# Designed miniproteins, single chains, continued (5): the designs that were tried, part 5

Each design is a single chain, and the fold is of that chain. pLDDT is the mean over its residues in the fold that is shown.

## One batch from the design tools (miniprotein)

Design m16146
Fold by ESMFold2-Fast:
Structure m16146 (fold): chain A 70 residues (1-70)
Amino acid sequence: SSLEEELRRLEAEIEEVDREIKKKLAEFKENEETLSKEEALEKTKELLRLVGERTELLIQRRRLERELAA
């Protein structure tokens, strides 16, 4: 497979994770006043997990971009 094809796949995955983060953050904000402490903690854990996944994808994209430029 071409590196360009893999880069496009990574970019699509990053966009998907970004959409999920924005969606969950918006839902968290909408329900902030009604969430229990336990529910808020679980929502926070989910957001942190997604942020971690996004960071890993960004690192992979940067490495792939470097290989394409070499």
Scores: mean pLDDT 84

Design m16147
Fold by ESMFold2-Fast:
Structure m16147 (fold): chain A 85 residues (1-85)
Amino acid sequence: AVEEEARALRERMLAAARAAAEAARRAGFDEEAEEILRLGEEAARLLEEGLISGDEEVLREALEKAEEADRLLREVGEKVREALE
Protein backbone atom coordinates (compact mmCIF):
# COMPACT_ATOMS: atom_id res chain seq x y z
CA ALA A 1 0.00 0.00 0.00
CA VAL A 2 1.07 3.61 -0.56
CA GLU A 3 1.12 4.21 3.20
CA GLU A 4 3.54 1.32 3.79
CA GLU A 5 5.79 2.41 0.90
CA ALA A 6 5.75 6.03 2.14
CA ARG A 7 6.73 4.89 5.64
CA ALA A 8 9.56 2.72 4.28
CA LEU A 9 10.91 5.68 2.26
CA ARG A 10 10.66 7.95 5.31
CA GLU A 11 12.64 5.44 7.41
CA ARG A 12 15.33 5.20 4.68
CA MET A 13 15.57 9.00 4.40
CA LEU A 14 15.84 9.34 8.20
CA ALA A 15 18.63 6.74 8.27
CA ALA A 16 20.48 8.61 5.49
CA ALA A 17 20.02 11.97 7.25
CA ARG A 18 21.34 10.55 10.53
CA ALA A 19 24.36 9.03 8.77
CA ALA A 20 25.11 12.35 7.02
CA ALA A 21 24.73 14.30 10.29
CA GLU A 22 27.03 11.84 12.10
CA ALA A 23 29.66 12.24 9.35
CA ALA A 24 29.46 16.05 9.61
CA ARG A 25 29.69 15.93 13.41
CA ARG A 26 32.72 13.60 13.30
CA ALA A 27 34.37 16.12 10.97
CA GLY A 28 33.84 18.83 13.63
CA PHE A 29 30.79 20.55 12.09
CA ASP A 30 28.32 20.13 14.98
CA GLU A 31 26.01 23.03 14.02
CA GLU A 32 25.85 21.92 10.37
CA ALA A 33 25.23 18.32 11.52
CA GLU A 34 22.19 19.44 13.55
CA GLU A 35 20.83 21.43 10.58
CA ILE A 36 21.37 18.51 8.15
CA LEU A 37 19.46 16.22 10.53
CA ARG A 38 16.64 18.76 10.98
CA LEU A 39 16.24 19.31 7.22
CA GLY A 40 16.44 15.57 6.53
CA GLU A 41 13.80 14.81 9.16
CA GLU A 42 11.49 17.50 7.73
CA ALA A 43 12.03 16.21 4.17
CA ALA A 44 11.28 12.62 5.26
CA ARG A 45 8.08 13.67 7.06
CA LEU A 46 6.86 15.78 4.11
CA LEU A 47 7.67 12.95 1.67
CA GLU A 48 5.52 10.51 3.69
CA GLU A 49 2.68 13.05 3.97
CA GLY A 50 2.84 13.95 0.27
CA LEU A 51 2.92 10.34 -0.92
CA ILE A 52 -0.05 9.39 1.30
CA SER A 53 -2.10 12.49 0.35
CA GLY A 54 -0.95 12.77 -3.29
CA ASP A 55 -0.27 16.47 -2.62
CA GLU A 56 2.24 17.67 -5.20
CA GLU A 57 2.92 20.88 -3.22
CA VAL A 58 3.91 18.85 -0.14
CA LEU A 59 6.13 16.62 -2.32
CA ARG A 60 7.76 19.74 -3.80
CA GLU A 61 8.44 21.07 -0.28
CA ALA A 62 9.97 17.69 0.66
CA LEU A 63 12.30 17.92 -2.36
CA GLU A 64 13.29 21.49 -1.45
CA LYS A 65 14.20 20.45 2.13
CA ALA A 66 16.14 17.43 0.86
CA GLU A 67 18.05 19.61 -1.64
CA GLU A 68 18.92 22.10 1.13
CA ALA A 69 20.25 19.28 3.34
CA ASP A 70 22.32 17.99 0.40
CA ARG A 71 23.70 21.48 -0.26
CA LEU A 72 24.73 21.87 3.39
CA LEU A 73 26.41 18.43 3.40
CA ARG A 74 28.25 19.44 0.20
CA GLU A 75 29.40 22.69 1.88
CA VAL A 76 30.75 20.70 4.86
CA GLY A 77 32.64 18.45 2.43
CA GLU A 78 34.13 21.52 0.72
CA LYS A 79 35.25 22.98 4.08
CA VAL A 80 36.91 19.68 5.04
CA ARG A 81 38.73 19.57 1.68
CA GLU A 82 39.87 23.21 1.93
CA ALA A 83 41.06 22.87 5.55
CA LEU A 84 44.83 23.16 5.77
CA GLU A 85 44.93 21.37 9.16
Scores: mean pLDDT 79

Design m16148
Fold by ESMFold2-Fast:
Structure m16148 (fold): chain A 76 residues (1-76)
Amino acid sequence: SAAEEAALSLDMKIMRISLKHHEEGRELAKQTGDKETSLALGNLRAQLDIAKLRNAPEEVIAKLEKEIQRYEEKLG
């Protein structure tokens, strides 16, 4: 059905977002030497993109953006 096709498409987009940001987080960890902060930043960036894709409330998006900013400041 169209609904099943839409759900499958959404799940694939979510998987691609997660893989991309986890890869970027691992690369950032190698560059910064701060594995914990870099991987957390990758995870938060994935969560933000997924939240936007799912049309999450503005409050959820704003909270994720603030947390991302804090982690970016920690890395310099």
Scores: mean pLDDT 86

Design m16149
Fold by ESMFold2-Fast:
Structure m16149 (fold): chain A 63 residues (1-63)
Amino acid sequence: DAASEAAREATKLPGVGPEAAKVLAQGILDGLSAEEIQRRLESLPGVGPETARKAAEIAEKAR
């Protein structure tokens, strides 16, 4: 589905591991805004602000 596809695409970004991919997929399923998804990803170890922003953009496109 779109959430799984977006999570898989996001794993191509540096710093996005399995935990970050799960947060992204769950955020899409829960209907969170791109801004909320970005904020949650930025709080994860290894995920930088630029990577979090790009991952949130992938999530927004999946809706």
Scores: mean pLDDT 79

Design m16150
Fold by ESMFold2-Fast:
Structure m16150 (fold): chain A 76 residues (1-76)
Amino acid sequence: LIEEAEELARKAEEAWKAGDYESAIAYARKAAELLEAALDPELAEAARRQAAAFIAEALAKMGDDERAAAVRAEGL
């Protein structure tokens, strides 16, 4: 589960570098969901916060400033 989440996080990074922000967001969201299920609440919250920052940046790159602001304020 954690190993699968790490692979998805890697794919999110690769998609981001390729300029495929939509795929980057999808992979990051899935990785965060898997980590939330596998980790204790404190580590899950840290992982969720980290994923939220990544997703917000990707949304901003796509021009979706409203969703980016919402993710920054509320997290995932």
Scores: mean pLDDT 78

Design m16151
Fold by ESMFold2-Fast:
Structure m16151 (fold): chain A 76 residues (1-76)
Amino acid sequence: ARIELDPAKLRELAEEIRRLLEEEGHTPGSVDDIVALLEKVLASPRATVDAIARAFGLESPAAKERLRELLERYRA
C-alpha cells in the first residue's frame, strides 16, 4: 500500500532531518535527495526508525531519538 504522505509535510521532515545530519557532522545532500530517500525507506514494509536512521547514517542514540520524535510528529 502507498503511504500517501503530504508532500509539504514530507519536505518539512526532510529539512529537519537535513539539519540533524549537519548537527551529527554529516554533509547531507539536497532536501530533494533526502525526500527521495525517505520515500524509498517509508515504502518498505520494514520502515522502522532504526532502518531510516541506518539509511541516513545516524548512529548515536540521541540522533535516533530525535529522528523518532520527528517521525511521530510527521505521522500525527
Scores: mean pLDDT 73

Design m16152
Fold by ESMFold2-Fast:
Structure m16152 (fold): chain A 99 residues (1-99)
Amino acid sequence: SLEEELVASFDRDVEGIKALADEIDTAPESRVASLLNATMLLISRLDMALQAGKSEEGLKKLKEVAEYIKERAEKSTNPVARDGLKRAAELLEKAIEKA
């Protein structure tokens, strides 16, 4: 079902975002762009899940990745990477607040 596909996609999106965050200092400009795009995709999936009445798992996954990104921002040595991580976390937190 669409609901099952959305739930399965959350885990893949979260792991992809975590991987980008972990390697962000290696190519800050391009990885920040990829991180923000992946973050917007995850937020879009949450919106679809909310419309389908399946929000709890989506919200949990957004909270998990927002916390991970905030921790990575504190450990980042590059200002561009740090700013990008902070922006991604803020987008996730705003999406969670609206849900």
Scores: mean pLDDT 82

Design m16153
Fold by ESMFold2-Fast:
Structure m16153 (fold): chain A 53 residues (1-53)
Amino acid sequence: MGDSINEAARLLRERPELSIREIARLVGFGSQGYFTRTFTRATGRSPSELRAR
């Protein structure tokens, strides 16, 4: 899918061993901070909240 946020959400759930920075890189974000803001705005939860931690 072309939706980076949707792909990131799947990686956070399916691959909890991956760090948030690695997931950000995998879905095309150059900055973990920018990824976190964008993800939180789109989903209503931060990546760290969603990743089951």
Scores: mean pLDDT 77

Design m16154
Fold by ESMFold2-Fast:
Structure m16154 (fold): chain A 80 residues (1-80)
Amino acid sequence: SLKERALQHLNRAKEAARKGGATEAVEHIDRAIQALKSGDLEAAVLHLNEAIEAARKAGVTEMVKHLQEALDAIAELLRA
């Protein structure tokens, strides 16, 4: 499902963030995961965008790719 796809990408982004020392991004990713699990897609998008900003500041490119893929999946859920 799209929700499972988004969760997989968020978990991969979180692992990349931890390896890269992007602590601020990890916090935003955790909030996005919790929002997605609770069905709050708007909150999930908000926290995901905050994670992308933190990732760019930290220079962790691998994390940004996974965050963008999660955002695409959540955007598709919002259109459904």
Scores: mean pLDDT 84

Design m16155
Fold by ESMFold2-Fast:
Structure m16155 (fold): chain A 85 residues (1-85)
Amino acid sequence: MKEEKLERARRLGDEAAAEVPEIGSFIRAATDQLVELVRKGAPVEEIRRLGDAAIQAARLSGPGGDKAVRALREMTELAVEAVEE
């Protein structure tokens, strides 16, 4: 269900932000924007672009990047699934 996927996506975004606290505010903002894009029925391309930007930022961060990337990939997949409902 759409709202269950969005709730899980927010949780994954928070987990990612905790793993890369140096950019935690950016990751949280990106998570909030992803949820908003899903609610507006934005194109999958736009959702994936935002998710990929967050993933790339996490990859370039220091320690914790690998865990953050895993969480952000799952977040992006859930957002894509939710918008396609």
Scores: mean pLDDT 84

Design m16156
Fold by ESMFold2-Fast:
Structure m16156 (fold): chain A 58 residues (1-58)
Amino acid sequence: GPPPAPITPEQRAAIRAALRAEAARLGLDPDDAFIESLADMAQGDVAGGVALFRAVAA
């Protein structure tokens, strides 16, 4: 497919916050590198990022 669309710093911050909240809810403590990788793969999609986190955390 086409290359990923660029995401804004605000979208990346929102994804990070959502991933950290989901990690806290699950009792997990992910590394910054892990969160950044998921934020990049999520392409600014908060719900998609959380779903992806849950898939890789399982």
Scores: mean pLDDT 75

Design m16157
Fold by ESMFold2-Fast:
Structure m16157 (fold): chain A 89 residues (1-89)
Amino acid sequence: HMERIEEEVLRLARELGVEELARKLIEAVRKGDIEKAIEYLAEIIHRLFGADKEQILAELKDIAERQGLDGEDLLRMALVVLRRALERR
């Protein structure tokens, strides 16, 4: 199940020119490094939408503390972000 999410994330990220960041996100998730995974997700959102990186990072950290985000949650969030970015093209 996780492998299918990872493949879809990489496919969408390649279309949007953020494949390297997506690979780093997946590696951080696989290592259980949630803080690094959040940083890479924030960078993806910043690059695709031009939103303030510090603001995104603060919001993602707040969600993680309140809801206890795991790696699968972060990959699913990445899918939503990448799909929304493609809809804007």
Scores: mean pLDDT 85

Design m16158
Fold by ESMFold2-Fast:
Structure m16158 (fold): chain A 75 residues (1-75)
Amino acid sequence: SDKDKLLKEFEELVKKAQDVLAKKIEKYGLTPELLEKAQKLDEILKKAYEAIKNGDLAEAKKYLEELKKLIKEIE
């Protein structure tokens, strides 16, 4: 189902976000910038998950795109 596909993409992005943050924190420490980005990731992850659970496919796709953008900004 579309919901299952979005949930899988969400789970992959959660893993990617964790890996990218962990690597940056290991290299540079928990800087104020990284802390702010981690807080934004947590907020968007929660919104994406709620949208998927509620079947709000358009909102889910929007938040997954915001997650992808933020992950790229962290690198």
Scores: mean pLDDT 86

Design m16159
Fold by ESMFold2-Fast:
Structure m16159 (fold): chain A 65 residues (1-65)
Amino acid sequence: ADEHLERGKKLLEEGKYEEAVKHFEQAIAEDPDNAEAYRNLALAYAKLGDLKTASEWAQKAVELA
């Protein structure tokens, strides 16, 4: 069930940030309590330059940890 999380991480490493966001969103849809997926989603948004959205997802990850 962590297939989307792992694919998202690989896409982040490849610089494919928009595709990484989609995979992290799917990981969250499958497991809404997955703090790691929210943390990686925050990182992907930060890489896209959306620091406000990144901060919101990072806070969610902290609350779920």
Scores: mean pLDDT 84

Design m16160
Fold by ESMFold2-Fast:
Structure m16160 (fold): chain A 90 residues (1-90)
Amino acid sequence: KYKVVVERESDIKAPKGSKVILLNKDGKVLGEFTIESETKAEKEFDLPEEPALAVVYFDGPADEFGVYRVKIYKDGKLVAEFKVLGLPRK
């Protein structure tokens, strides 16, 4: 079982409804979840394999970007960590 933690590193809070997409090393989608808080979100769920990449999307303004830290834990141990640019959706 995996726990995914997403934290915004910029001073601007993330809008709720932002999506995190988890990808394997070949770019295949493993899973996704929605950020429910403005600055930090975490989600526990089953994934078929360990994520190697992450993408964050906002439903916010097209001229706003964020920098996020995505941390992936397996059975309480940190197994992967990514710095990700959050992208406005449309």
Scores: mean pLDDT 69

Design m16161
Fold by ESMFold2-Fast:
Structure m16161 (fold): chain A 68 residues (1-68)
Amino acid sequence: MEQELVNKVIGLTLRAIGALLEGNYEEAQKDIEDLKKLSEEAREMGFTEVAEWAEKQAKRLEDLLKEK
């Protein structure tokens, strides 16, 4: 279960980065929202470190998106 969440965070982070590089801001926003949802789900399951990591990735991506 925890490894599945880790893999999802990695996948969404990479997808969001790719979308930002391509100028696909709509896709990047969706991926950031999914990261925030995963963070909430991980926290509910007691995987606090995964939740904090997902929150950190989402914030970094949001900061990049808002710079535009």
Scores: mean pLDDT 81

Design m16162
Fold by ESMFold2-Fast:
Structure m16162 (fold): chain A 76 residues (1-76)
Amino acid sequence: MSSSRPLSEEEQERIKKEVEEAEKLIEEDPRLSEEVKKELFEELEKIKNAKSQKEVLEKVAEIAKILEEHEAKLKA
């Protein structure tokens, strides 16, 4: 198994702060629908509960996909 290393205290604190800031930005963004906001909050919650760097990266990739799909719809 690769990248199953547990998160350091510094990494956990940084991730928690980044998640809290991201949640605030998402909540305040009028361009995002309630449905999209809910999906993003669910993924952010998973990131806060992640125990390894691999889990964080997987959830970050899911968030990026949600945002990319939403951006594509806004440009239509």
Scores: mean pLDDT 75

Design m16163
Fold by ESMFold2-Fast:
Structure m16163 (fold): chain A 66 residues (1-66)
Amino acid sequence: MLSLEEALAALPEEAAARARAAIEAGDGVKAQHYAVEGLASGRTPDEEGAAAAETVGRAGAEAQEA
């Protein structure tokens, strides 16, 4: 599995910043949305991007409990 930092590093800088802010707010759905927006830029391949988006969404869900 990817760490949160590895997943964010796979995204474009702007998308990674927005995803990180959403995770800090406890919004896993919004964090995953920003990760998908990063994939739409064509920067990350489908398989790597899917793993990154899953990792970001999971981290957001965990932050919701903290």
Scores: mean pLDDT 68

Design m16164
Fold by ESMFold2-Fast:
Structure m16164 (fold): chain A 120 residues (1-120)
Amino acid sequence: MELVLSPEQQEHLLAVFELAAKMARENPKVSERAKRAIEELTKRVKAEPPRTLAELGEMVREVFRKYKLSPAEAREFVAIFAEAVDTYIQENPELSEEQRAVLRAAVDVIARAAGEVIAE
């Protein structure tokens, strides 16, 4: 995806990553490696917010290569982000349709990037 993220879109994206990291920490069924991968990705997004969804996809690929997540752990990772996006959208009804679409597109980018690394 080549769309440049606005500052507001970057802020909402970071809030979703922080929610995903919290959900992972509070879920004892999520593997410790998946939790660490989610926390590192959240830290990277906070330190250097991605300017595009393509940059987000590259960050996801780097984290997945570093942690060497199994297919099961990758599904846990993607499922947590999907749940975090749905929860954030439900709790923030003031979000524009464009802001909601960007957050949903971020989940698709995360899932595709995860799938690409697992297929390697």
Scores: mean pLDDT 85

Design m16165
Fold by ESMFold2-Fast:
Structure m16165 (fold): chain A 61 residues (1-61)
Amino acid sequence: SLQTEIARGMSEVIDALDAGNLEEAQRIAEEMAEWLREQGRDDAARAFLEHGQRLIDEAKK
């Protein structure tokens, strides 16, 4: 389901951040957002990027 894919993508972002790989986390977030837009879910794509960017920014501190 779409919700399962969103949860998987966010889990992968978190795993990349836990590994200290900020570039990988950004790549995953951008690829998931692009896929969500392809599914016609622009709002979900925007929400995913906002949440992912917040996590990435917190990891930099």
Scores: mean pLDDT 86

Design m16166
Fold by ESMFold2-Fast:
Structure m16166 (fold): chain A 60 residues (1-60)
Amino acid sequence: MELEELIKKRDELVKELTQALRELRASGNDPELQAKVSELQKKIGEINKEIDELREKLRA
């Protein structure tokens, strides 16, 4: 189902975010890693919005 695929994609991005945060802590404020963290957070937010909209349509 579309919803399941979005959830899987979100989970993959969350794993990438966790890794990027670990690397950021190890590097001590690397600006490129900070940019990656911000980009991943943005993508996760976009997918969460799509998941929420899709759930609303399925219930309505």
Scores: mean pLDDT 80

Design m16167
Fold by ESMFold2-Fast:
Structure m16167 (fold): chain A 73 residues (1-73)
Amino acid sequence: SMEELEKKRKELQEKIDKIRDEIDELLESGKISPEEGVKLAKERVVKEAEELGLEEEAKHLRELYDDILEKVK
């Protein structure tokens, strides 16, 4: 149902926000490079989308982060 999909999308967004915050902390502390940060974000956010069964969102996120990665290389 749309309500179930909405709940999963909200859960995914909350997970993405947490992942971004954690990666931003690593970037600000100089522990990882921008390229490493994009790769880590891609791996973590795509995995969370896939685990929630949000296959279209997972595909979109993969494409989005691949585009970002090409710009930071």
Scores: mean pLDDT 86

Design m16168
Fold by ESMFold2-Fast:
Structure m16168 (fold): chain A 71 residues (1-71)
Amino acid sequence: LQELYEELRAALAAGDRERALRLAIELARALPDTKDLPEEVRELAARAFVAAAFGDEEEAARLAAEAEALA
């Protein structure tokens, strides 16, 4: 889990959005605090996080709202 987090941080620092997205989704699925959330909510939250990290504020807000509606 810590290794996935460090890899995600490295991908974000490198500007590798595709890798960051894959790692964020994997982290969201592995986190104990999210086990009770539907898989689709976890995936949307991960996508929203990566969009926000890359400055895509409109997409991040849309995905976050969709995740909240499903949670």
Scores: mean pLDDT 75

Design m16169
Fold by ESMFold2-Fast:
Structure m16169 (fold): chain A 86 residues (1-86)
Amino acid sequence: NAEEYNKLGVELAEQGKYDEAIKYYEEALRLDPNYAEAYNNLGKVLLDQLRYEEALEYYEKALELDPNYEEAKTNLELVRSLMGEK
């Protein structure tokens, strides 16, 4: 299910296997397009790859789905700060 794909993505991301992690998060979102945690996790992997614009979009989507998602809000502010520095 979506939760298992998200969990596998997290395990791969922790191993630094970012491309594989992204594919698992994408599968989680294909099964559950409203899975805020998977959007936040995609943003985190993209941020680690310095893909700020894409990370921002995923954090915004996570917050649209769950406005009280504190981690996504914190990550969004971090990405905005990093983008403003450029």
Scores: mean pLDDT 87

Design m16170
Fold by ESMFold2-Fast:
Structure m16170 (fold): chain A 62 residues (1-62)
Amino acid sequence: SDAEKAAEAAKKAAEEGDAAASAVGGYQHGLFGDREKGLEGARAGQAGDAEKAAEYAVESAK
């Protein structure tokens, strides 16, 4: 899905040192999918954990 592709992009952004981009991606996914999982993703992104942010974004979009 588009959310899965966006989650993959967020993971790559964090690997490249763009933790801020990863955090924004997690927040946006929370708006369009499962709010609870989206908030978990946003929190993980804020902590710079892009892998967890991506996982929660994918779950929120299912």
Scores: mean pLDDT 58

Design m16171
Fold by ESMFold2-Fast:
Structure m16171 (fold): chain A 56 residues (1-56)
Amino acid sequence: MLARAVRDYEAQHGYEISVKKGEVLKVLAELPDGKYVVQTADGRIGIVPAEYLEPI
């Protein structure tokens, strides 16, 4: 599944990643508490809150 960042997100914790508005991410898993495990095009994996992402 692919998702797009709807706005910039700056990682708040070491298990999170920062993403830029318009960035397309591969969703690997949906976690409790409205969080997604995502992979960037350059291969980084981390958590982003679901409210920052929209499905494509």
Scores: mean pLDDT 83

Design m16173
Fold by ESMFold2-Fast:
Structure m16173 (fold): chain A 60 residues (1-60)
Amino acid sequence: TYTFTISFASESLASAVAAKLRELFPDATVSVDGNSVTITTSTSVEKAIAIALTAIGLGL
C-alpha cells in the first residue's frame, strides 16, 4: 500500500484534481482536506508514481 499527499495552490484546484483522479484511477482512494489531496493505492510502485505525476500535472 502506497500513500502520498500533494498540496495545491487552492482548495478549488485540489477538489478539481481529486475529481479527475477518481475518474482516471478508480482503484485508488482519493481524499481532500483543504488544499491537500491524499491518495492511497494498493497497486504497483509504477502505478503509484503515475498517479502522483498525473496529480501534479493536473495541478499545473
Scores: mean pLDDT 80

Design m16174
Fold by ESMFold2-Fast:
Structure m16174 (fold): chain A 93 residues (1-93)
Amino acid sequence: MEVEKARELVLEAKKYLDSGQYEKAIELFKKAVELAPDSVEAAAAYFLMGEAYKRLGQKEKAIEYFDKAIELAERLGHKTLVERAKKLKEEVL
């Protein structure tokens, strides 16, 4: 796994997310997941992809990526990310 490169991609993707460039953000988050699929960086990328799809109005994909974030974050013991992803998933439902 290339965790350092995945972290750099997540940080760059977050800048695109914050500027409203959702499709570009999603592309970079997907690359981060591919580089480090079983990492905290991947869990964060799934969570932020869920947020991006929520902002795009794509409810089904938002739920899918929040569920992926919850599953991975639970496996890694990241309670705060689990809680945040569950809260945002409820806002989409």
Scores: mean pLDDT 87

Design m16175
Fold by ESMFold2-Fast:
Structure m16175 (fold): chain A 67 residues (1-67)
Amino acid sequence: MDKEKLFLESEASLHVMAATIAEKQGDYEEAIRHYEKAKEAARKAGDEELVKILEEEIEEAREKAEE
């Protein structure tokens, strides 16, 4: 197993958790920062499906931040 890939996947998961907590608290600006960090980690890990999901989450969070 590629240890670097596993580490990047773990980094993405941690940032997703932080982002979802921030979003639930209405802190959309902080949620966007964490989703962007998770997206970069997922991209480096080659997890294209997760990257796509995170792009959707970032778009939704940005829309809510503009309200």
Scores: mean pLDDT 81

Design m16176
Fold by ESMFold2-Fast:
Structure m16176 (fold): chain A 61 residues (1-61)
Amino acid sequence: SAAELRKEAEELRKKAEEYEKKADEIVASGGDPLEAEIERGVAALLYGMAAFLEKKAKSLE
């Protein structure tokens, strides 16, 4: 259902925010900048998946 797709999109956005936080913590601790960029890349992918699910939910209404 559209409601279930939106709920999954919200969960994916929450996970994306956690990956952004991990990237910020890596930078703050003086860690590897490449590892931080990989974490941000995962966040970007999760945001993209959430956007896809939102589009699909809208198409079902």
Scores: mean pLDDT 87

Design m16177
Fold by ESMFold2-Fast:
Structure m16177 (fold): chain A 90 residues (1-90)
Amino acid sequence: MSVEELEARIEALEGAVRETTAELERALAAGDAARARALIEALETLARQLRDLLREARAAGAPEEVLRRAEAAAREAEAAVEAGRAALGL
């Protein structure tokens, strides 16, 4: 995978994390526990994909800016999972 392809994938996953986190917040506000659990699982998957991309980008010698973006997005997804689970009493 080229660095440009890695950057494009990271950008797409950053958007997915942001959108899914907003959906999770709406589900929690609505008291939709089933929807919230599904969104937490989606965020866990996104976090794993971002961690895998971070490892691939690091191995490929991608610029620090790309690595920082992937790590930040993974941490954002992981934080959203933690907050969501806490809100559900998990």
Scores: mean pLDDT 88

Design m16178
Fold by ESMFold2-Fast:
Structure m16178 (fold): chain A 66 residues (1-66)
Amino acid sequence: MSAVTKAVRGLASRYKSNSAKAAIIANARDELLKAGDTETIAEMEKLISEIKNEGERKAILQGFNL
């Protein structure tokens, strides 16, 4: 597992909310892509899809241009 993947997953695990976890992964998206970690990016997309609050989900999508 890459150093970027370890750092991102470690930081995300400290948060309970799907929106906070997704935001942490989204902030590191380009570095994860460079490392070839498509699985963590897929996990981020799943977390975003599981956000029940429509406004919160839209805020993440707009904030990170997803």
Scores: mean pLDDT 78

Design m16179
Fold by ESMFold2-Fast:
Structure m16179 (fold): chain A 81 residues (1-81)
Amino acid sequence: AEKYIKKAEEYLAKAKEALEAGDEEKARAYIEKAIKYAATAAKILGNEEAWMLARKGGEALEKGDLEGALKYVEEAIKTLK
């Protein structure tokens, strides 16, 4: 679980950097990876709250809401710690 939480944090940080740089394509890709790793960690730990937050992040990403997706992933990671 720890290695997946670390990967989720790494991709979340990269997503924030990409958004600040105005690179929405890279931000989207990094958010998607952060969601994947956060969801995997949530499943391993049986953390239903983190799983639901990661899922909401995925739904926001699907709707083109990068900022909303980023916020849900950030909350999921906080819940896993």
Scores: mean pLDDT 83

Design m16180
Fold by ESMFold2-Fast:
Structure m16180 (fold): chain A 104 residues (1-104)
Amino acid sequence: MLTQPSSVTAKEGETVTITGVASEASLSDVEWYKKKPGEPFERLIYGTSIRAEGVPERFSGSVSGKTATLTISNVKKEDEATYYVLGRTASGYHLGEGTKLTVK
């Protein structure tokens, strides 16, 4: 499992980070997904740091050691959603439980 904070809060225009932390060695092949109630999952990031087509440049992904980070700069009200991380470790693929982003 990747451990995510259950919720984060940001003000419009701020930069927010959402993390997924693996319990074991070196996280790789990270994907980030956005989910709103009643809507399908939207893939934001794949291959750890590559933005999916049509995803704004204000979304970025990175990994350092056991920690995957999604960074959202210039946060908009429309970014209110639950964000899920998927990543690969030595034991295989692990899904995070999701982080709910609230924008004030």
Scores: mean pLDDT 86

Design m16181
Fold by ESMFold2-Fast:
Order: C-alpha cells, then sequence, then structure tokens
Structure m16181 (fold): chain A 120 residues (1-120)
C-alpha cells in the first residue's frame, strides 16, 4: 500500500545518500560544477535505489547553496522522488555534502548528511 511504498522511498533516499558518500573523488573545475555533478550523482543513486526496491520513480535533484571555506566546499542538495503509479506517492530529502579540494579540479567527499527527509 501507499504507506509501504513511502517507507521504501525513504529507504531509497537514505541508500542514495550512502552511495553518494561512497563516490570518493569527483572531478569538477570549480565548486559550482561540483554542485551540479553531485546533484546528477544523487539523482542517479536515488533512481537506482528506488528501482532496487521495486519502485519505478521519477527523480529530480538540484543543488542549492554552495559554501566555500578554503579547500572545503559544502553543498546543499534537494532530491525529490515520485512513484510512477496510478496513485503516486513522493519522498523528498535535503542533504548537506562536504567535500575537500585534493588537487586541481579534484574533490573528495568527506561527509554526507541527510538533514531533512519527508514523505507524502
Amino acid sequence: GSRETLARLAEALRRAAERLRESGEIRAADPEELARRLAELLAEAAREAARERGIEAEVQAAAGEVRVEGDEVTVRLLVLVVSDAPEPVGAAAVLEVVARKVGEGVYRITDVRVTELWTE
């Protein structure tokens, strides 16, 4: 039922955050490109995590605020997942991703936190 699907979507979002943390090093020319690439990786991870849970879903992810402090970049990501069903249900999460510049055009993800998670 809808409640069971919502629980699976919430689990898919948590798994997507874990997969993003496991991505390690990301190539990006600047923090803004890093933010875009992180949003793309999060959307793909969420789509795959939903599929693994038997849910066909539409996924959208976007980068919001980007903060730079020396070699440390903090990116806020929003991800939305909506089930492809006659009676659709959705889940959304806000993530805070911390990455460190480890070389020219190379960043390492050091932390991923799910700051907000809600279902409807």
Scores: mean pLDDT 87

Design m16182
Fold by ESMFold2-Fast:
Structure m16182 (fold): chain A 89 residues (1-89)
Amino acid sequence: HMEKAEELVKKAEEAFKQGNYREAADLYTQAAIEYAKSGDFEKAVEYARKAADVLEEGGMKPSEAAAHYTAGVLLAVGEQIARELGEPP
């Protein structure tokens, strides 16, 4: 659902503007998951990376931000793969 992803992006941008880096990163990660669910993996990766960038700007080390970015991407891709595979036998 593109509208849900766009709403999460707007909320993330507002949180970032307010200096609430943790909330902004969480919202960007949620947007990435919603884009992945919609099949938009390019935007999913983009917003997962933006979540990591926001955490770095908020004082998290680059290596820690990269770990968070990787977790976000894996979660987004994993949810899409789970949907494609369907229910377990």
Scores: mean pLDDT 71

